# Designed miniproteins, single chains, part 50

Each design is a single chain, and the fold is of that chain. pLDDT is the mean over its residues in the fold that is shown.

## One batch from the design tools (miniprotein)

Design m1715
Fold by ESMFold2-Fast:
Structure m1715 (fold): chain A 95 residues (1-95)
Amino acid sequence: MDDEIAALEARRDAHLAEVQAFRKEYNEKAKPKIDAAIAAGRAAGLSDEQIGNLVGKVGYETEKEFEKEDPEKYARMRALEGEAVRDLIRVGELR
């Protein structure tokens, strides 16, 4: 039982590390676009809510670009996130 829990936690941590690497790549693409949208919104006198909507749109468009550029990498990231969540649930069931 303890060995099974340790193995599941190690697998979860490995999957999360790979997901974090993908998220870093996505964030590096998204950050300059989001920062530019915030700066433009502030310069235009937009409200925090309006700027939030612009950031959401830029984030969505960047995610679509990421998926289009490398659909296999994007699908793998999502699959790994699902596996990490399943491993977390399983650890909870065993404890």
Scores: mean pLDDT 77

Design m1716
Fold by ESMFold2-Fast:
Structure m1716 (fold): chain A 85 residues (1-85)
Amino acid sequence: GVREGGRLAGEGARNGDVEKAKEGYQKMIEAAPDDGGANAVGYSAYLAAQHGRGEEFAKGAEEMLKKATSPAVREALQGLVEGLR
């Protein structure tokens, strides 16, 4: 699901593992193909993995989670934060 995809993407971003972040992002698209917000969260994790910005991205993800109201975006960010920790 979206949360599982977010966790995998977060783990990829934390470790600079671009392929793992991409797999997580792909799972998020498959779980919520019409949710641009959830897809944007996954794509951001993929970019963070590519650029070695996992620590900076983790702080941003936690702040975004506090403000998220969409169920799919919230599930994506919860998974992402779990993977980044």
Scores: mean pLDDT 80

Design m1717
Fold by ESMFold2-Fast:
Structure m1717 (fold): chain A 56 residues (1-56)
Amino acid sequence: QKEKDIEKVKETVRDAIAASRQAAPGEGAPAKDLSDVSLSPREVGLIAQKVVEELA
């Protein structure tokens, strides 16, 4: 059960990062959080698990 939630959060986080990057093409504001966009799959998994743990 928890594994399904983690996978969903993982996809949502990845989608949010991609959407955030595309929503702001840098119109007078250079990338502020782009340095965190290059997260390894391991880091994304850790973030997803932490989010699920906070929800529980």
Scores: mean pLDDT 60

Design m1718
Fold by ESMFold2-Fast:
Structure m1718 (fold): chain A 65 residues (1-65)
Amino acid sequence: VDELIEKLKSPSLYERLVAAYELGRLGDPRFYPALRASKDPQVRRAGATPLLERGDPRAAEILAA
């Protein structure tokens, strides 16, 4: 799981997008600060998408960052 957080810092956009989506899918609150800290709006959107589908209010916090 920590591997996914490290992949959010990857120079590869593809790796960052995949990691963000998987972290969002897991829905663990420990990952939300890492998703919000991302400067790339595409990465934040990828992480927020599974949360939006579940109606998780933290999706708005990730998107607003």
Scores: mean pLDDT 74

Design m1719
Fold by ESMFold2-Fast:
Structure m1719 (fold): chain A 67 residues (1-67)
Amino acid sequence: SVADGVAEAGIRTLEEFAREHPELAERARQYIADVRALRDAGASGEVIANHTRQGLEDLRAELAARR
């Protein structure tokens, strides 16, 4: 399904972020858990994609704040 494909893509992106930034790996895993929960609840691909995008923006902002 579209939602499953979007969730898998989002999870892969967040896993890659966690691998590149181990200091934020726990925060990235929380977003991965959110994406899985949204998929399991039947959320649309749009909702899942928006949550993933917002999560990545938050993680990048936290990286900048830790400089």
Scores: mean pLDDT 87

Design m1720
Fold by ESMFold2-Fast:
Structure m1720 (fold): chain A 66 residues (1-66)
Amino acid sequence: SKRIGELERRIEELEKRLEQLKATLAQAKKNGASEDTLAALESVIEKVEKEIAELQRELERLRKEA
């Protein structure tokens, strides 16, 4: 399925972005960044994790239909 391939690629791209964001958060914590900066990074991480979870659920649904 064309859609399955598109979902797999999007999930992979988001997982790479998530790793980068988590590394940025870890570095910000080590550097003593403000609570506001840390909260903003954590908010972006949560949004990316939710998008990955939604796409993974759609992918599982499509795979069960095949």
Scores: mean pLDDT 86

Design m1721
Fold by ESMFold2-Fast:
Structure m1721 (fold): chain A 81 residues (1-81)
Amino acid sequence: VAEKLTETEIKILSVLDKEGPLSASELAEYLDLSQSTVSKNLRKLEALGLVSSERDASGRRLYSITEKGEEALEKALELRR
């Protein structure tokens, strides 16, 4: 289990911070990644408490960044400065 965020995880959190809540397919389109890659990373981020998910009225699963996710993103971006 990696304590540090991967480049893909940082990109997902950044998009959710600015544009969320979003579905896995919307994130895949936004990041030009496969839905399987995005879904795999979202499951890991949700397990770490960095994102949360809810179903909308149409049954779509939407993902949002958590406060913990915002803190983790900020720290990751500081390390890239």
Scores: mean pLDDT 79

Design m1722
Fold by ESMFold2-Fast:
Structure m1722 (fold): chain A 80 residues (1-80)
Amino acid sequence: LPRPVITGVTATSTSITVTWDHEGRAVVTVSDENGNVVAEEVTDADSVTFTGLPAGTYTVTVTNLETGLRSEPVTVTVSG
């Protein structure tokens, strides 16, 4: 089975919205520039929005929980 593919990442001054191909139940992880996980959500949707984020550079990944397969990471900047 192919890895999840992130199809879009959009950022505002306080939020990140992530979309991906739908491969069943997934965990979406947002890590800061130091590698600390700052937000995480388990979902069976194909989109998630994280709000209340400080300004900074973040790395987003999507992992399929059935297979353990992880997407390519995407870097995004929250402007503040």
Scores: mean pLDDT 81

Design m1723
Fold by ESMFold2-Fast:
Structure m1723 (fold): chain A 67 residues (1-67)
Amino acid sequence: MELTVEVTSYDEEKLLGTGTANGLDASVLGELKVGANVVVGTRGQPAMTGVVTEVKGNTAVVEVTSQ
C-alpha cells in the first residue's frame, strides 16, 4: 500500500524516523493495521519504506526507514 507521509521526526544515527499520513479515507483505514508494510512518499522526495505503528482516527503513524 502506498501512503503520502510527512516525516515528523528522524534519528540520523539509527536511520529511522516517524511520519504521519493524514486525511485517510475510511476504506484505506479499514485496510491499515499495526505492522502493515507501506511505501512512503512525499512530494519531491524518493520513495521510502515504512511500517504502520498506530492508526488514530483519519491519521496513520508510520515508522520510516531512509534509503
Scores: mean pLDDT 70

Design m1724
Fold by ESMFold2-Fast:
Structure m1724 (fold): chain A 97 residues (1-97)
Amino acid sequence: SLEEIEKVSEEEIEKLANDEKLQDLRAFLKYEADKLVGVETMSDEEYEKFKEKVKKMNIPEKVIELLAYAISKVVTNGTGEETKKLYEKIVEKVKEL
């Protein structure tokens, strides 16, 4: 799936980044990314609230993977090994919901 994600157009990613219906998912993915790189911007209580919201969303796996990759690129300032590792960990966390 990562090879398929890397081939997605910037236009498709930008459309997902601006979709209001995906706002809670984007917030959750950003908090997971921040926590994994040692920056914690949310309380445990807020985390559980966002987790329950995302758990109830019927979001296609491809959309989750695309947003996780886009967020990982921003957080790591690139598309190297660190971006790949962060992406894989974020996707694993969301699939555990």
Scores: mean pLDDT 75

Design m1725
Fold by ESMFold2-Fast:
Structure m1725 (fold): chain A 102 residues (1-102)
Amino acid sequence: GPPMSAEEIEARVARFRAEGASVAEIEAALAPSVGPEVARAIARMVAGTADAEDVEIVRRYMLELEAERLEAQAKEEKNETHLRILRLRKEGYSREEIKALL
């Protein structure tokens, strides 16, 4: 399936906190989605045993996910613009008229 989003990770972490899940249980649940290093860092943060390196690992991973989300959004917006141009061409608008509408 698609990789877990930042929102899905946050929701899953909130559930683990509510359930009192162990570090080992959190690591096992998250590792297939985020990899073993990030899963261990998240598990330690939930347990309150995280060091500065663990916090930095999670921070960098979440920033990378946000960057990927923004890139995906920009690609979607570009595709929507291309589809709009194609529709206007089918309706008989000239290249100059289409530029004025964008």
Scores: mean pLDDT 81

Design m1726
Fold by ESMFold2-Fast:
Structure m1726 (fold): chain A 102 residues (1-102)
Amino acid sequence: MTTVTVSPEKLEIAAGGTKVATATVKGEGGSAVYEIEVTANEDGRITVSGPKLVEGEPGNVSVIAAAASSSKTKGYVSAVGIGIDKDGKVTAGSGTTEVTVK
């Protein structure tokens, strides 16, 4: 099974600003190759870019940049991680962070 954790659990962004979160993907039972997809699930007032792999970290850690419009809003950024085990089996997991714009 693949698990995804997004840290921090809550992300506060100034209106017109950007903050970063980290997505960590873990596979059960050994070596896995990971792909990460990220989405913002509010009406375009929160946008997301990435994921970008963190240099020097295992290939399962990625940085996600979340950007907020100039209006106050609340939403979520979700990361979906796809792991492939040594036997070629595909597993997926998801994690979210809550985004609040001040």
Scores: mean pLDDT 67

Design m1727
Fold by ESMFold2-Fast:
Structure m1727 (fold): chain A 74 residues (1-74)
Amino acid sequence: MLTPEQQQIVDNIESLVKLAKKYVEEGKIDEARTYVDAARALFEQTKDTLSPELAEKVKKMIEEAEKLIKEAEK
């Protein structure tokens, strides 16, 4: 089971990724990038606190959002 600290980190990253995906759908690419960059920064600062399984899960979420932004950019 997740520690409260691990749960808060995962929840924060998931929230940032969801906002990024929403802004991509709205065509607000600069806003989406801001949220993805925040999620990436939080992940890099906290990844040593996460289990390997949690780190992989949140990393994949961030990578999916980054891919959507990259497809929308020219």
Scores: mean pLDDT 83

Design m1728
Fold by ESMFold2-Fast:
Structure m1728 (fold): chain A 93 residues (1-93)
Amino acid sequence: SEVEKELDKALDEFDAAEITSVEQAQERIDRLRELVQKLIDEYKENPEKAIEHLKRVVERVRARAARSTNPEIQGLLEDVARLLEDTIEKLKK
């Protein structure tokens, strides 16, 4: 899937990026959320595949939050991880 390749690239760029402001964190998160939504739409007939990729996104977002020294950025990333977990639970229905 092209969307899966774009998501993997965006996650690698997110992991490598110097994030020094909430604005920079938000721009990275907006891109990840856009790709996550495209992936959910692509796998609407097979939501378990979307769930596997979303779990990986949650894990990587939380890993970034854990290494952040900025509490506002950490809070933003933890909030996004929770929203993605809520999305995973909705997809299980």
Scores: mean pLDDT 87

Design m1729
Fold by ESMFold2-Fast:
Structure m1729 (fold): chain A 83 residues (1-83)
Amino acid sequence: MSEALRDDVEVGVLEIAFAVTKLVAKKAETDEELKEAIKELEKIRERLRELRERSKDEEVRERAERLIRRVEEEIEKLKEKLE
């Protein structure tokens, strides 16, 4: 595959990972489950930052930046639910 196509697949996988983690967080009943969801979102955010920095595809960088913002908003929202 071209480098751009590989980057497109990676950002798509991270979009799916975010959607799944967000759903798991919505179903969380304990502080431990919320903390696990936050850790997973932080891993997704770091991988998106790496992708944004290394990708030469402007569309991939833009998608990664938008997803980073959504992930950061979700992390903040979940942290607000913790004491």
Scores: mean pLDDT 83

Design m1730
Fold by ESMFold2-Fast:
Structure m1730 (fold): chain A 73 residues (1-73)
Amino acid sequence: SAAEARRRAEEERRIEEIKELLRKQLEERGLAHPDEKKQEELIERSVELAREIAEKLREIGEQIDEELAKRKA
């Protein structure tokens, strides 16, 4: 669907921005790998893991919000 295609395109753009941010962050913290290929592999893996964690955190956040609403009732 058009909505799914737009969501995927937006995700890809934001992921590239995150990769750039992560690269800069690693350099700033002195954690940049001297091997550029290994640095890129690390960034790729980190982004994939972060995406999975972010999805789970969004789900957990929704569950927390629901439980907080129930506790007030």
Scores: mean pLDDT 74

Design m1731
Fold by ESMFold2-Fast:
Formats: structure tokens, C-alpha cells, sequence
Structure m1731 (fold): chain A 80 residues (1-80)
């Protein structure tokens, strides 16, 4: 699951849309950190964000902000 999320996030990070790029970069880092920590819930959340933005591309800015917030939380978890 983590590797699939990382691959899809890398594809989004190459997008011409700046909101999809933001989302892709944030989700990629979330999935990489969650894999290192064994945090299955963070991996599932990252997967859900990708699926939700594909269903609602007009909300890409909202999902990018949500992914950036989740990345902040996962980074704090790693520092503990």
C-alpha cells in the first residue's frame, strides 16, 4: 500500500496544476515517513486524500492544505 501511494503521489507532483503538485509532494512525504514509522493509519489517510482529490479535482487546494497539515503531524510523530 505505501509504495502504491508514493508512486501515485509522485505522478501528482509532476502535474501542471500547482495545487496537485503541492498535494503530490505532501502526500509523497507523508507516505515515506509513515512507512518508516509503521504508521498504517497515516498511509490510509494519504490513500484517501489521493482518492478524494481524483473524485473532486475542483477541491485540489483544500486537499493540498489537508495533506500539508497531516504531513506536519507525521513529522512531529517522527521527532518523538
Amino acid sequence: MAEEVIKEAEELAKSEDPNFRRLGEAVKEIAQLAKELGDENAIKMARKIIDDVKANPELADVYAALAEMLLGIVKVEKER
Scores: mean pLDDT 80

Design m1732
Fold by ESMFold2-Fast:
Structure m1732 (fold): chain A 61 residues (1-61)
Amino acid sequence: MDTTEARVLAYLKAHPGERFSPSQIAEALGLSKTAVSRALDHLEIAGRVVREPGGRYSLSD
C-alpha cells in the first residue's frame, strides 16, 4: 500500500460508520482529489473500502 492509500485508510478508520466523497477526504488530508480518487479505487479493488451510491466511500472492515 502506498502512502496515500495508507493515509486515506487511516482517515476512514478514524471515522467509523461515516461516508465521504473523494473531495471531502482530499480536503481533510490536504491531498489532491486525483490522488485520493486513485487511492480509493485501489482500496476498493483490494476490498478495503466500498463505494456507496452517490460516489461516497466507507470502510469495509
Scores: mean pLDDT 80

Design m1733
Fold by ESMFold2-Fast:
Structure m1733 (fold): chain A 81 residues (1-81)
Amino acid sequence: SERERLERALRVFKLTAEKVKEKYPELKEEVDKFLERLEEAVEAEDWEAFKRTIREFFSYAIDKGIDADELALIWQEARDA
């Protein structure tokens, strides 16, 4: 179902967020706000809002100085867990 797909994607983000907060604890508050927005998108079954929020998160993280390749690796490791 769409809900199950969104919940699996949210799990990947939660693992990604955990690693980002571990490496960059100064970003914890904003990362937690992205997580809250993604949880709202899952409840609404709004895949477009979910994808937009993920894109905004990656843009935010890169803007804060996290290397794009490092972010991609963290996401890939979370997806494969």
Scores: mean pLDDT 86

Design m1734
Fold by ESMFold2-Fast:
Structure m1734 (fold): chain A 78 residues (1-78)
Amino acid sequence: SSRVLPLIEPEEVYKRSYEAAKKEGREAGERVRREGVERIREKLRKHGATEETIEEMARLAEELGEKGIEEGERERKE
């Protein structure tokens, strides 16, 4: 299984931002999500992660956030 110990803190920040975004709504959540992804990228670089790792983690976070927002939009149909 692929996991990195230095990413625990940045991953938690992203999860909290993502969960808060879902509650507040799609528009506000999208901004928070984007900011979260940027912060993850900065923290990973600060922790000495390689550019390749930063790119992969950023893409994963972006994809997870996008998927969550899309699902939220489907549920917000009413």
Scores: mean pLDDT 63

Design m1735
Fold by ESMFold2-Fast:
Structure m1735 (fold): chain A 87 residues (1-87)
Amino acid sequence: DALLAEIRARTEAALRAAGVSAEVARRAAEAYAALVAALPDLSPEEVAALRAELAATAEALIAAGASPDEVVAAVADLIEAFLARAR
């Protein structure tokens, strides 16, 4: 729990510093901490597929001129959907 709390807090602070809103930053930090907690139970194939999808989605949104909130919210949505499937 201490490590996951630290990951969540640092991720939220970094996103806020990058211009992400408080609500989106908190949600994304929670999603990322949950993903980190799930890593030992995930296959390398599942992790690689998720990483590729996150990178492609972020790159496409950034290229389209999306705001930091839009990019980070989309990444959080994908992580949440992945974790719901991976259970």
Scores: mean pLDDT 85

Design m1736
Fold by ESMFold2-Fast:
Structure m1736 (fold): chain A 120 residues (1-120)
Amino acid sequence: FSSRLSELIRRISEILGISPSTLSRAVRAVAENPEIQRLLNSLPLDELFEELLKKIKNEEIRELLTEAYEESENDEEKYEVNLIGLVAIAFEKGLTDPEEIVRYAIEILREILEKHGVKL
């Protein structure tokens, strides 16, 4: 991650009451999953971001993600902000196990894609 995205991870982890390394490892697990990669490429970045924000419960996390997304210089940074948002939703649900987080991330993405008329 860029230094800006590392700072985003640090600030979100403080709000969630977890270590930055815990959040970073969960983001990596989600990012490396082939099904998640496929699902993330099935909707435009901006539309996915709007849907993920709607699922974030904590207002401060929503503001941090919005600032990071608006400050993104390229699609790669926008993609990484979406990954961080997706993982934050799982931690807000109370999930801490990487396998459960990956499974829940797939469920969230499938729900979003179905809402947008993508057949799975």
Scores: mean pLDDT 86

Design m1737
Fold by ESMFold2-Fast:
Structure m1737 (fold): chain A 86 residues (1-86)
Amino acid sequence: SPLERSRKAALAVGHVILGIGHELEGDLEEAIRAYRRALELYRSLNDHRGEAFVLRRLAELYRKLGDYETAERYERLAKEYEELAK
């Protein structure tokens, strides 16, 4: 329903805001959890712009943690969804 979609979109944005807050505090693991929750919601909405944004944030966070393999996987996915959002 339109109301359910609107609620999910608001919740996704809320998790993005939490993720940004955790990044600012240097709590990278909590930021990753928040962004993963936002990603699930954007995927359920087929919001390719939201998906791409969150995937880019996850790539940067895994790079900061030294997990370059996971960062590269998220970066490749982000690029794919950026193309879908055009």
Scores: mean pLDDT 89

Design m1738
Fold by ESMFold2-Fast:
Structure m1738 (fold): chain A 61 residues (1-61)
Amino acid sequence: SSSDIQAKIQRLQQQIQNMQQQRREVENDTSVSPTLKAFLLLVYDSGIFLYQEIIQKLQAQ
């Protein structure tokens, strides 16, 4: 139902916001090596991208 789709979109948006916050914390962490930082940022970017793609597909229904 449309209500179920909206609830799922809201949960995915919240998870994206949480991942974006964690990404910023990693990006600003001067104790993390550049190589490890690049890897961690890629992991977060991949997760954010996946959830954005799911939202886009749900909205296209």
Scores: mean pLDDT 88

Design m1739
Fold by ESMFold2-Fast:
Structure m1739 (fold): chain A 100 residues (1-100)
Amino acid sequence: MSIEEILEEIRRLIEEGRLVEARELLRKALDSSDLSPEEKSLAFTFAMLAMKEIQEIEDEEKRRKALEVFVEEMGRLLRGELSAEEMAQRFAERYREILE
């Protein structure tokens, strides 16, 4: 699967509340990336927390926007455009703006 195909499937799984399957697919995507073991671990930990927070958003539009931001920033990480720390910071800032 391409990165784009994997991210779209992860998005769908999260929308359906299938978080275990979404995490497994993300783990496989990270394992296939050129990221360091430390970056993979940080990215996976962050992603698990982010997916849980997104799933708990009650407002449907805000949840959709948060999920779109998550997928976009995760895609940048998987393409080597961001570090795990930069991805987490960017997501946190954009997520905060969505919730306001």
Scores: mean pLDDT 83

Design m1740
Fold by ESMFold2-Fast:
Structure m1740 (fold): chain A 87 residues (1-87)
Amino acid sequence: AEKLIEEARKLVLEIEEKLVKFLRGEIELSPEELEEVLKKLEEAVALLEEAAKLAPLSQDEQDLLASLKYAIEVIKAKLKEIEEEKL
């Protein structure tokens, strides 16, 4: 369980600065950058959900999982908007 959580945190760390700036409206991300961030967020969520099956998550880990799921929905919505503009 701990190893899965550490791997999830490592994936988040790789994208954290870019994601935070994007969510604050400080930068725009290309579709390719949005897809890269989305992939890493989905991998981190999968690792945390697998960890949750093995042992209950701490409150901080539950809050992280919820935040990552929210970020995934924001990025998916932005990607859908971009795809609709290309049509």
Scores: mean pLDDT 81

Design m1741
Fold by ESMFold2-Fast:
Parts: C-alpha cells; sequence; structure tokens
Structure m1741 (fold): chain A 103 residues (1-103)
C-alpha cells in the first residue's frame, strides 16, 4: 500500500484542486480519504473509482448551481465551495465504501 497510498494521495489532491477547494480543505479531504481507504483495505483501483464518482457528483451539483442565475443558487455555490464541498465528498465516499462492503 505504500506506493499506492502516495498515488492515491496525489489523485485526491488533483481532484480537489479541480473543484477549487482551499488548501486546508484539500489537506483535510485527502487525509480523510487515505484513512478510510486504509481502514477498509481498498485497492488503488477501488479507491480511485470512489473518488471519481464522488468528484463527478459534487462537480455536477456545483455546475448546476453555477448555471443558475438566481441569487440564492450563487450564495449556495459560494458557501458549498468554502465549507461544504469537502464534507459532501466525505459523505459520498463513505456511502460508496458501504456499497462495496455489502456487495
Amino acid sequence: MEREREELKRYVREKAEELGLTPWQIDWLTERFLKKAEEYGLTLEQAKKIIDEAFNEVKKRLEELKASDSFEAQLEYGLLQLVGVAREMEEIFDKKIEELKKK
């Protein structure tokens, strides 16, 4: 897992940067994903798939909010980017891990 852990860490950071997260959110999210992946014994491929699915789900939500010209949607977009997106990704990651364990 050592080499795989380093690659997974890099992969999570790249995806989080694409979402425009702050440096502290990127660090927090990266540590959370690494901890979960190690705890549940996920393969690099399984972990990347979960990250991709979580990233795509959050990205779609952000794009929908950004495409809306409403003031409320723009506020939600800003708040989600500052404080919510890392939490949302962790929640999605946990759900995906549970799905893998149930099979």
Scores: mean pLDDT 72

Design m1742
Fold by ESMFold2-Fast:
Structure m1742 (fold): chain A 87 residues (1-87)
Amino acid sequence: EKLEKLKKELERVQELIDRLNAFGTDEDLAEAEKLIDKYIKEGKLSPEEVKVYNAVKNAPPFYRRQVLLALLNKIKERIEKEIKELE
């Protein structure tokens, strides 16, 4: 249920963080952007985080990678906190 869903979300986010930290291909960036867009639609990012993301949405891959990593790490922390609250 909710706890299992959060653990699966955490695994998915961690996998993308690991891929982006290695070197981050254009496909890895695109997958991360799709995940961030989904979390924005679900209201899981703050207005400030959304503003930062939108500012670099069309930036070169290097800058996009840095922002995506920062946002994914914040999402990871949020999911980890929710898991701890449910355990």
Scores: mean pLDDT 81

Design m1743
Fold by ESMFold2-Fast:
Structure m1743 (fold): chain A 77 residues (1-77)
Amino acid sequence: EKQKKVNELLDKLDKELDEKSTDPIERAVVHLTIAVLKVLNADPETAAKILERTADELSDPVMQELLRKAAEELKKL
């Protein structure tokens, strides 16, 4: 089930943000982005593109790397 795998990857990213990010504003932006992607039932390619675009707008390199890794895993679905 493709959507289930997308949601599992997004949930993993959401958890990793809580564990590794200390910037509350950028973390909130990414949590909101994940919530929107889940509500819209975004396909893997669309979800990956949005996460890559979001990473480019962030200043925290740890969050940028987490989003880019999640996007790469989504593209493999």
Scores: mean pLDDT 81

Design m1744
Fold by ESMFold2-Fast:
Structure m1744 (fold): chain A 62 residues (1-62)
Amino acid sequence: NREETLRRIADLLGVSVETVREWLRMPLPKQNQWFGDLIHDAPSDEEVARISEAARLAWELR
């Protein structure tokens, strides 16, 4: 369900559910830029994998 998915995205990114909810209300290009920036700045493959999974879950909520 949407609320459970938002919580999972928040857990994967290490942010609050409210932060995820606010960002997912942004236009798609802004969301893509945000996820792209997070991946670019990620210091490890494990963090890239977590961010990619969060982006996939966010896409499925559309």
Scores: mean pLDDT 77

Design m1745
Fold by ESMFold2-Fast:
Structure m1745 (fold): chain A 65 residues (1-65)
Amino acid sequence: SRLAEPAEAEVESGYTAAGVFIKGGRLSGSSADALGRLMDELVARIEEAEAAGEKEITIEEMRLE
């Protein structure tokens, strides 16, 4: 079950359509829902970085229960 099993995804380094460079890493959640929340947070971080004039964000390892 996706609700009972940890889930993870790897993000490769590269530029977003918004022009922000993402240094890749791993996203890990205690469930698929937790991983989905981390992905939503990443999207929000990209938008914030662009709005703040940042050119780069780093993902080394992120985990959410």
Scores: mean pLDDT 70

Design m1746
Fold by ESMFold2-Fast:
Structure m1746 (fold): chain A 89 residues (1-89)
Amino acid sequence: MAEEERRRLEEELATRVALALATAQRRQLATDPNATEEQRAALDAIIEEARANLDPATVEEQLALAAASRSSEELVARLLEVAERLLAE
């Protein structure tokens, strides 16, 4: 593939991973009594930035993956599977 095409795919994958992980962590912080407002705001900022850089359909897909995952470890495993599929010819 062209270098520009590969770079765009890598950037999209990184943004998708960031959105899903931040969304999962933000949900955990919502029920954590030791979580600070600053921590929640930081994750909300990451989620907003990722959403701005992704297609709405891709955002919905990543949010669904985060919602279906019971742990950050499970979410990472699912995201790696998606990344492998996208990088396959």
Scores: mean pLDDT 69

Design m1747
Fold by ESMFold2-Fast:
Structure m1747 (fold): chain A 101 residues (1-101)
Amino acid sequence: MLERVEEILRELAEELESEFLKFFVPLFIRGLRVTPLSPEELAELLVDFGLLAIELKGHEVLEKVLEALRESMRALGLSQELIDRAVEEFKERAAKVKPLK
């Protein structure tokens, strides 16, 4: 499960050409391995990861980030209802993010 999520997020970081995200992905996954998290908490952390990607790379990467989050949540076995809810929350919060550049 987490190995597949790491692959998805690593591929995203490479597509976005973000050195910070390439560095951060292994640490993020390591954190998830240490802490027993509920499905709701996993969805929340993935949304936060996606918002960080938007902050670093701007709104032009929204669709790539959104697809990576959907794939990651599916790989974790999250319910379709929870995935849909997390996706809508991500879209609403991403619209309010101020890019670093």
Scores: mean pLDDT 85

Design m1748
Fold by ESMFold2-Fast:
Structure m1748 (fold): chain A 67 residues (1-67)
Amino acid sequence: MKLSEEELDREVRWALYQIQLAIAIKSGDLEGALKIAREAIEYFKDDPDAVKEFEELRKQIEEQLKA
C-alpha cells in the first residue's frame, strides 16, 4: 500500500490531536480540549471523516461544560 508524504503527515497530525485531546479531557481541562478539537477541525477541514469525528468530540465536550 502507498503512503504518500501528505497521507503520512495527516496520519501523524490526526494521532497527535487525538492524544492531546485525550490528555486534556483526562486532566479535566475541558476548555483546552475544546480548543484542541476546534484546531483539529480547522486543520482537517478538507477531510469530511476527520471533521465529523472531531465535531462529535467537540459537541460532547461542550455538553460537559454546560452540565
Scores: mean pLDDT 79

Design m1749
Fold by ESMFold2-Fast:
Structure m1749 (fold): chain A 62 residues (1-62)
Amino acid sequence: ATDEEIEEGIADIAIGVVRVSVLNGVPKEEALRFAERIASKLKNPKVAERLLEDTRRVVEEA
């Protein structure tokens, strides 16, 4: 796997955690902060941007 593929996998897992957390009553602000922490650790800015955008969508739809 490439570094980008690994980071995309990390982003997908993080989005899944956000979705499950919000469905189980975790405050949307906490879910967003979690995603922001993960995004700050990613080296690929495109992957980080996708994670934050997908997280915002999940939170808005919950």
Scores: mean pLDDT 83

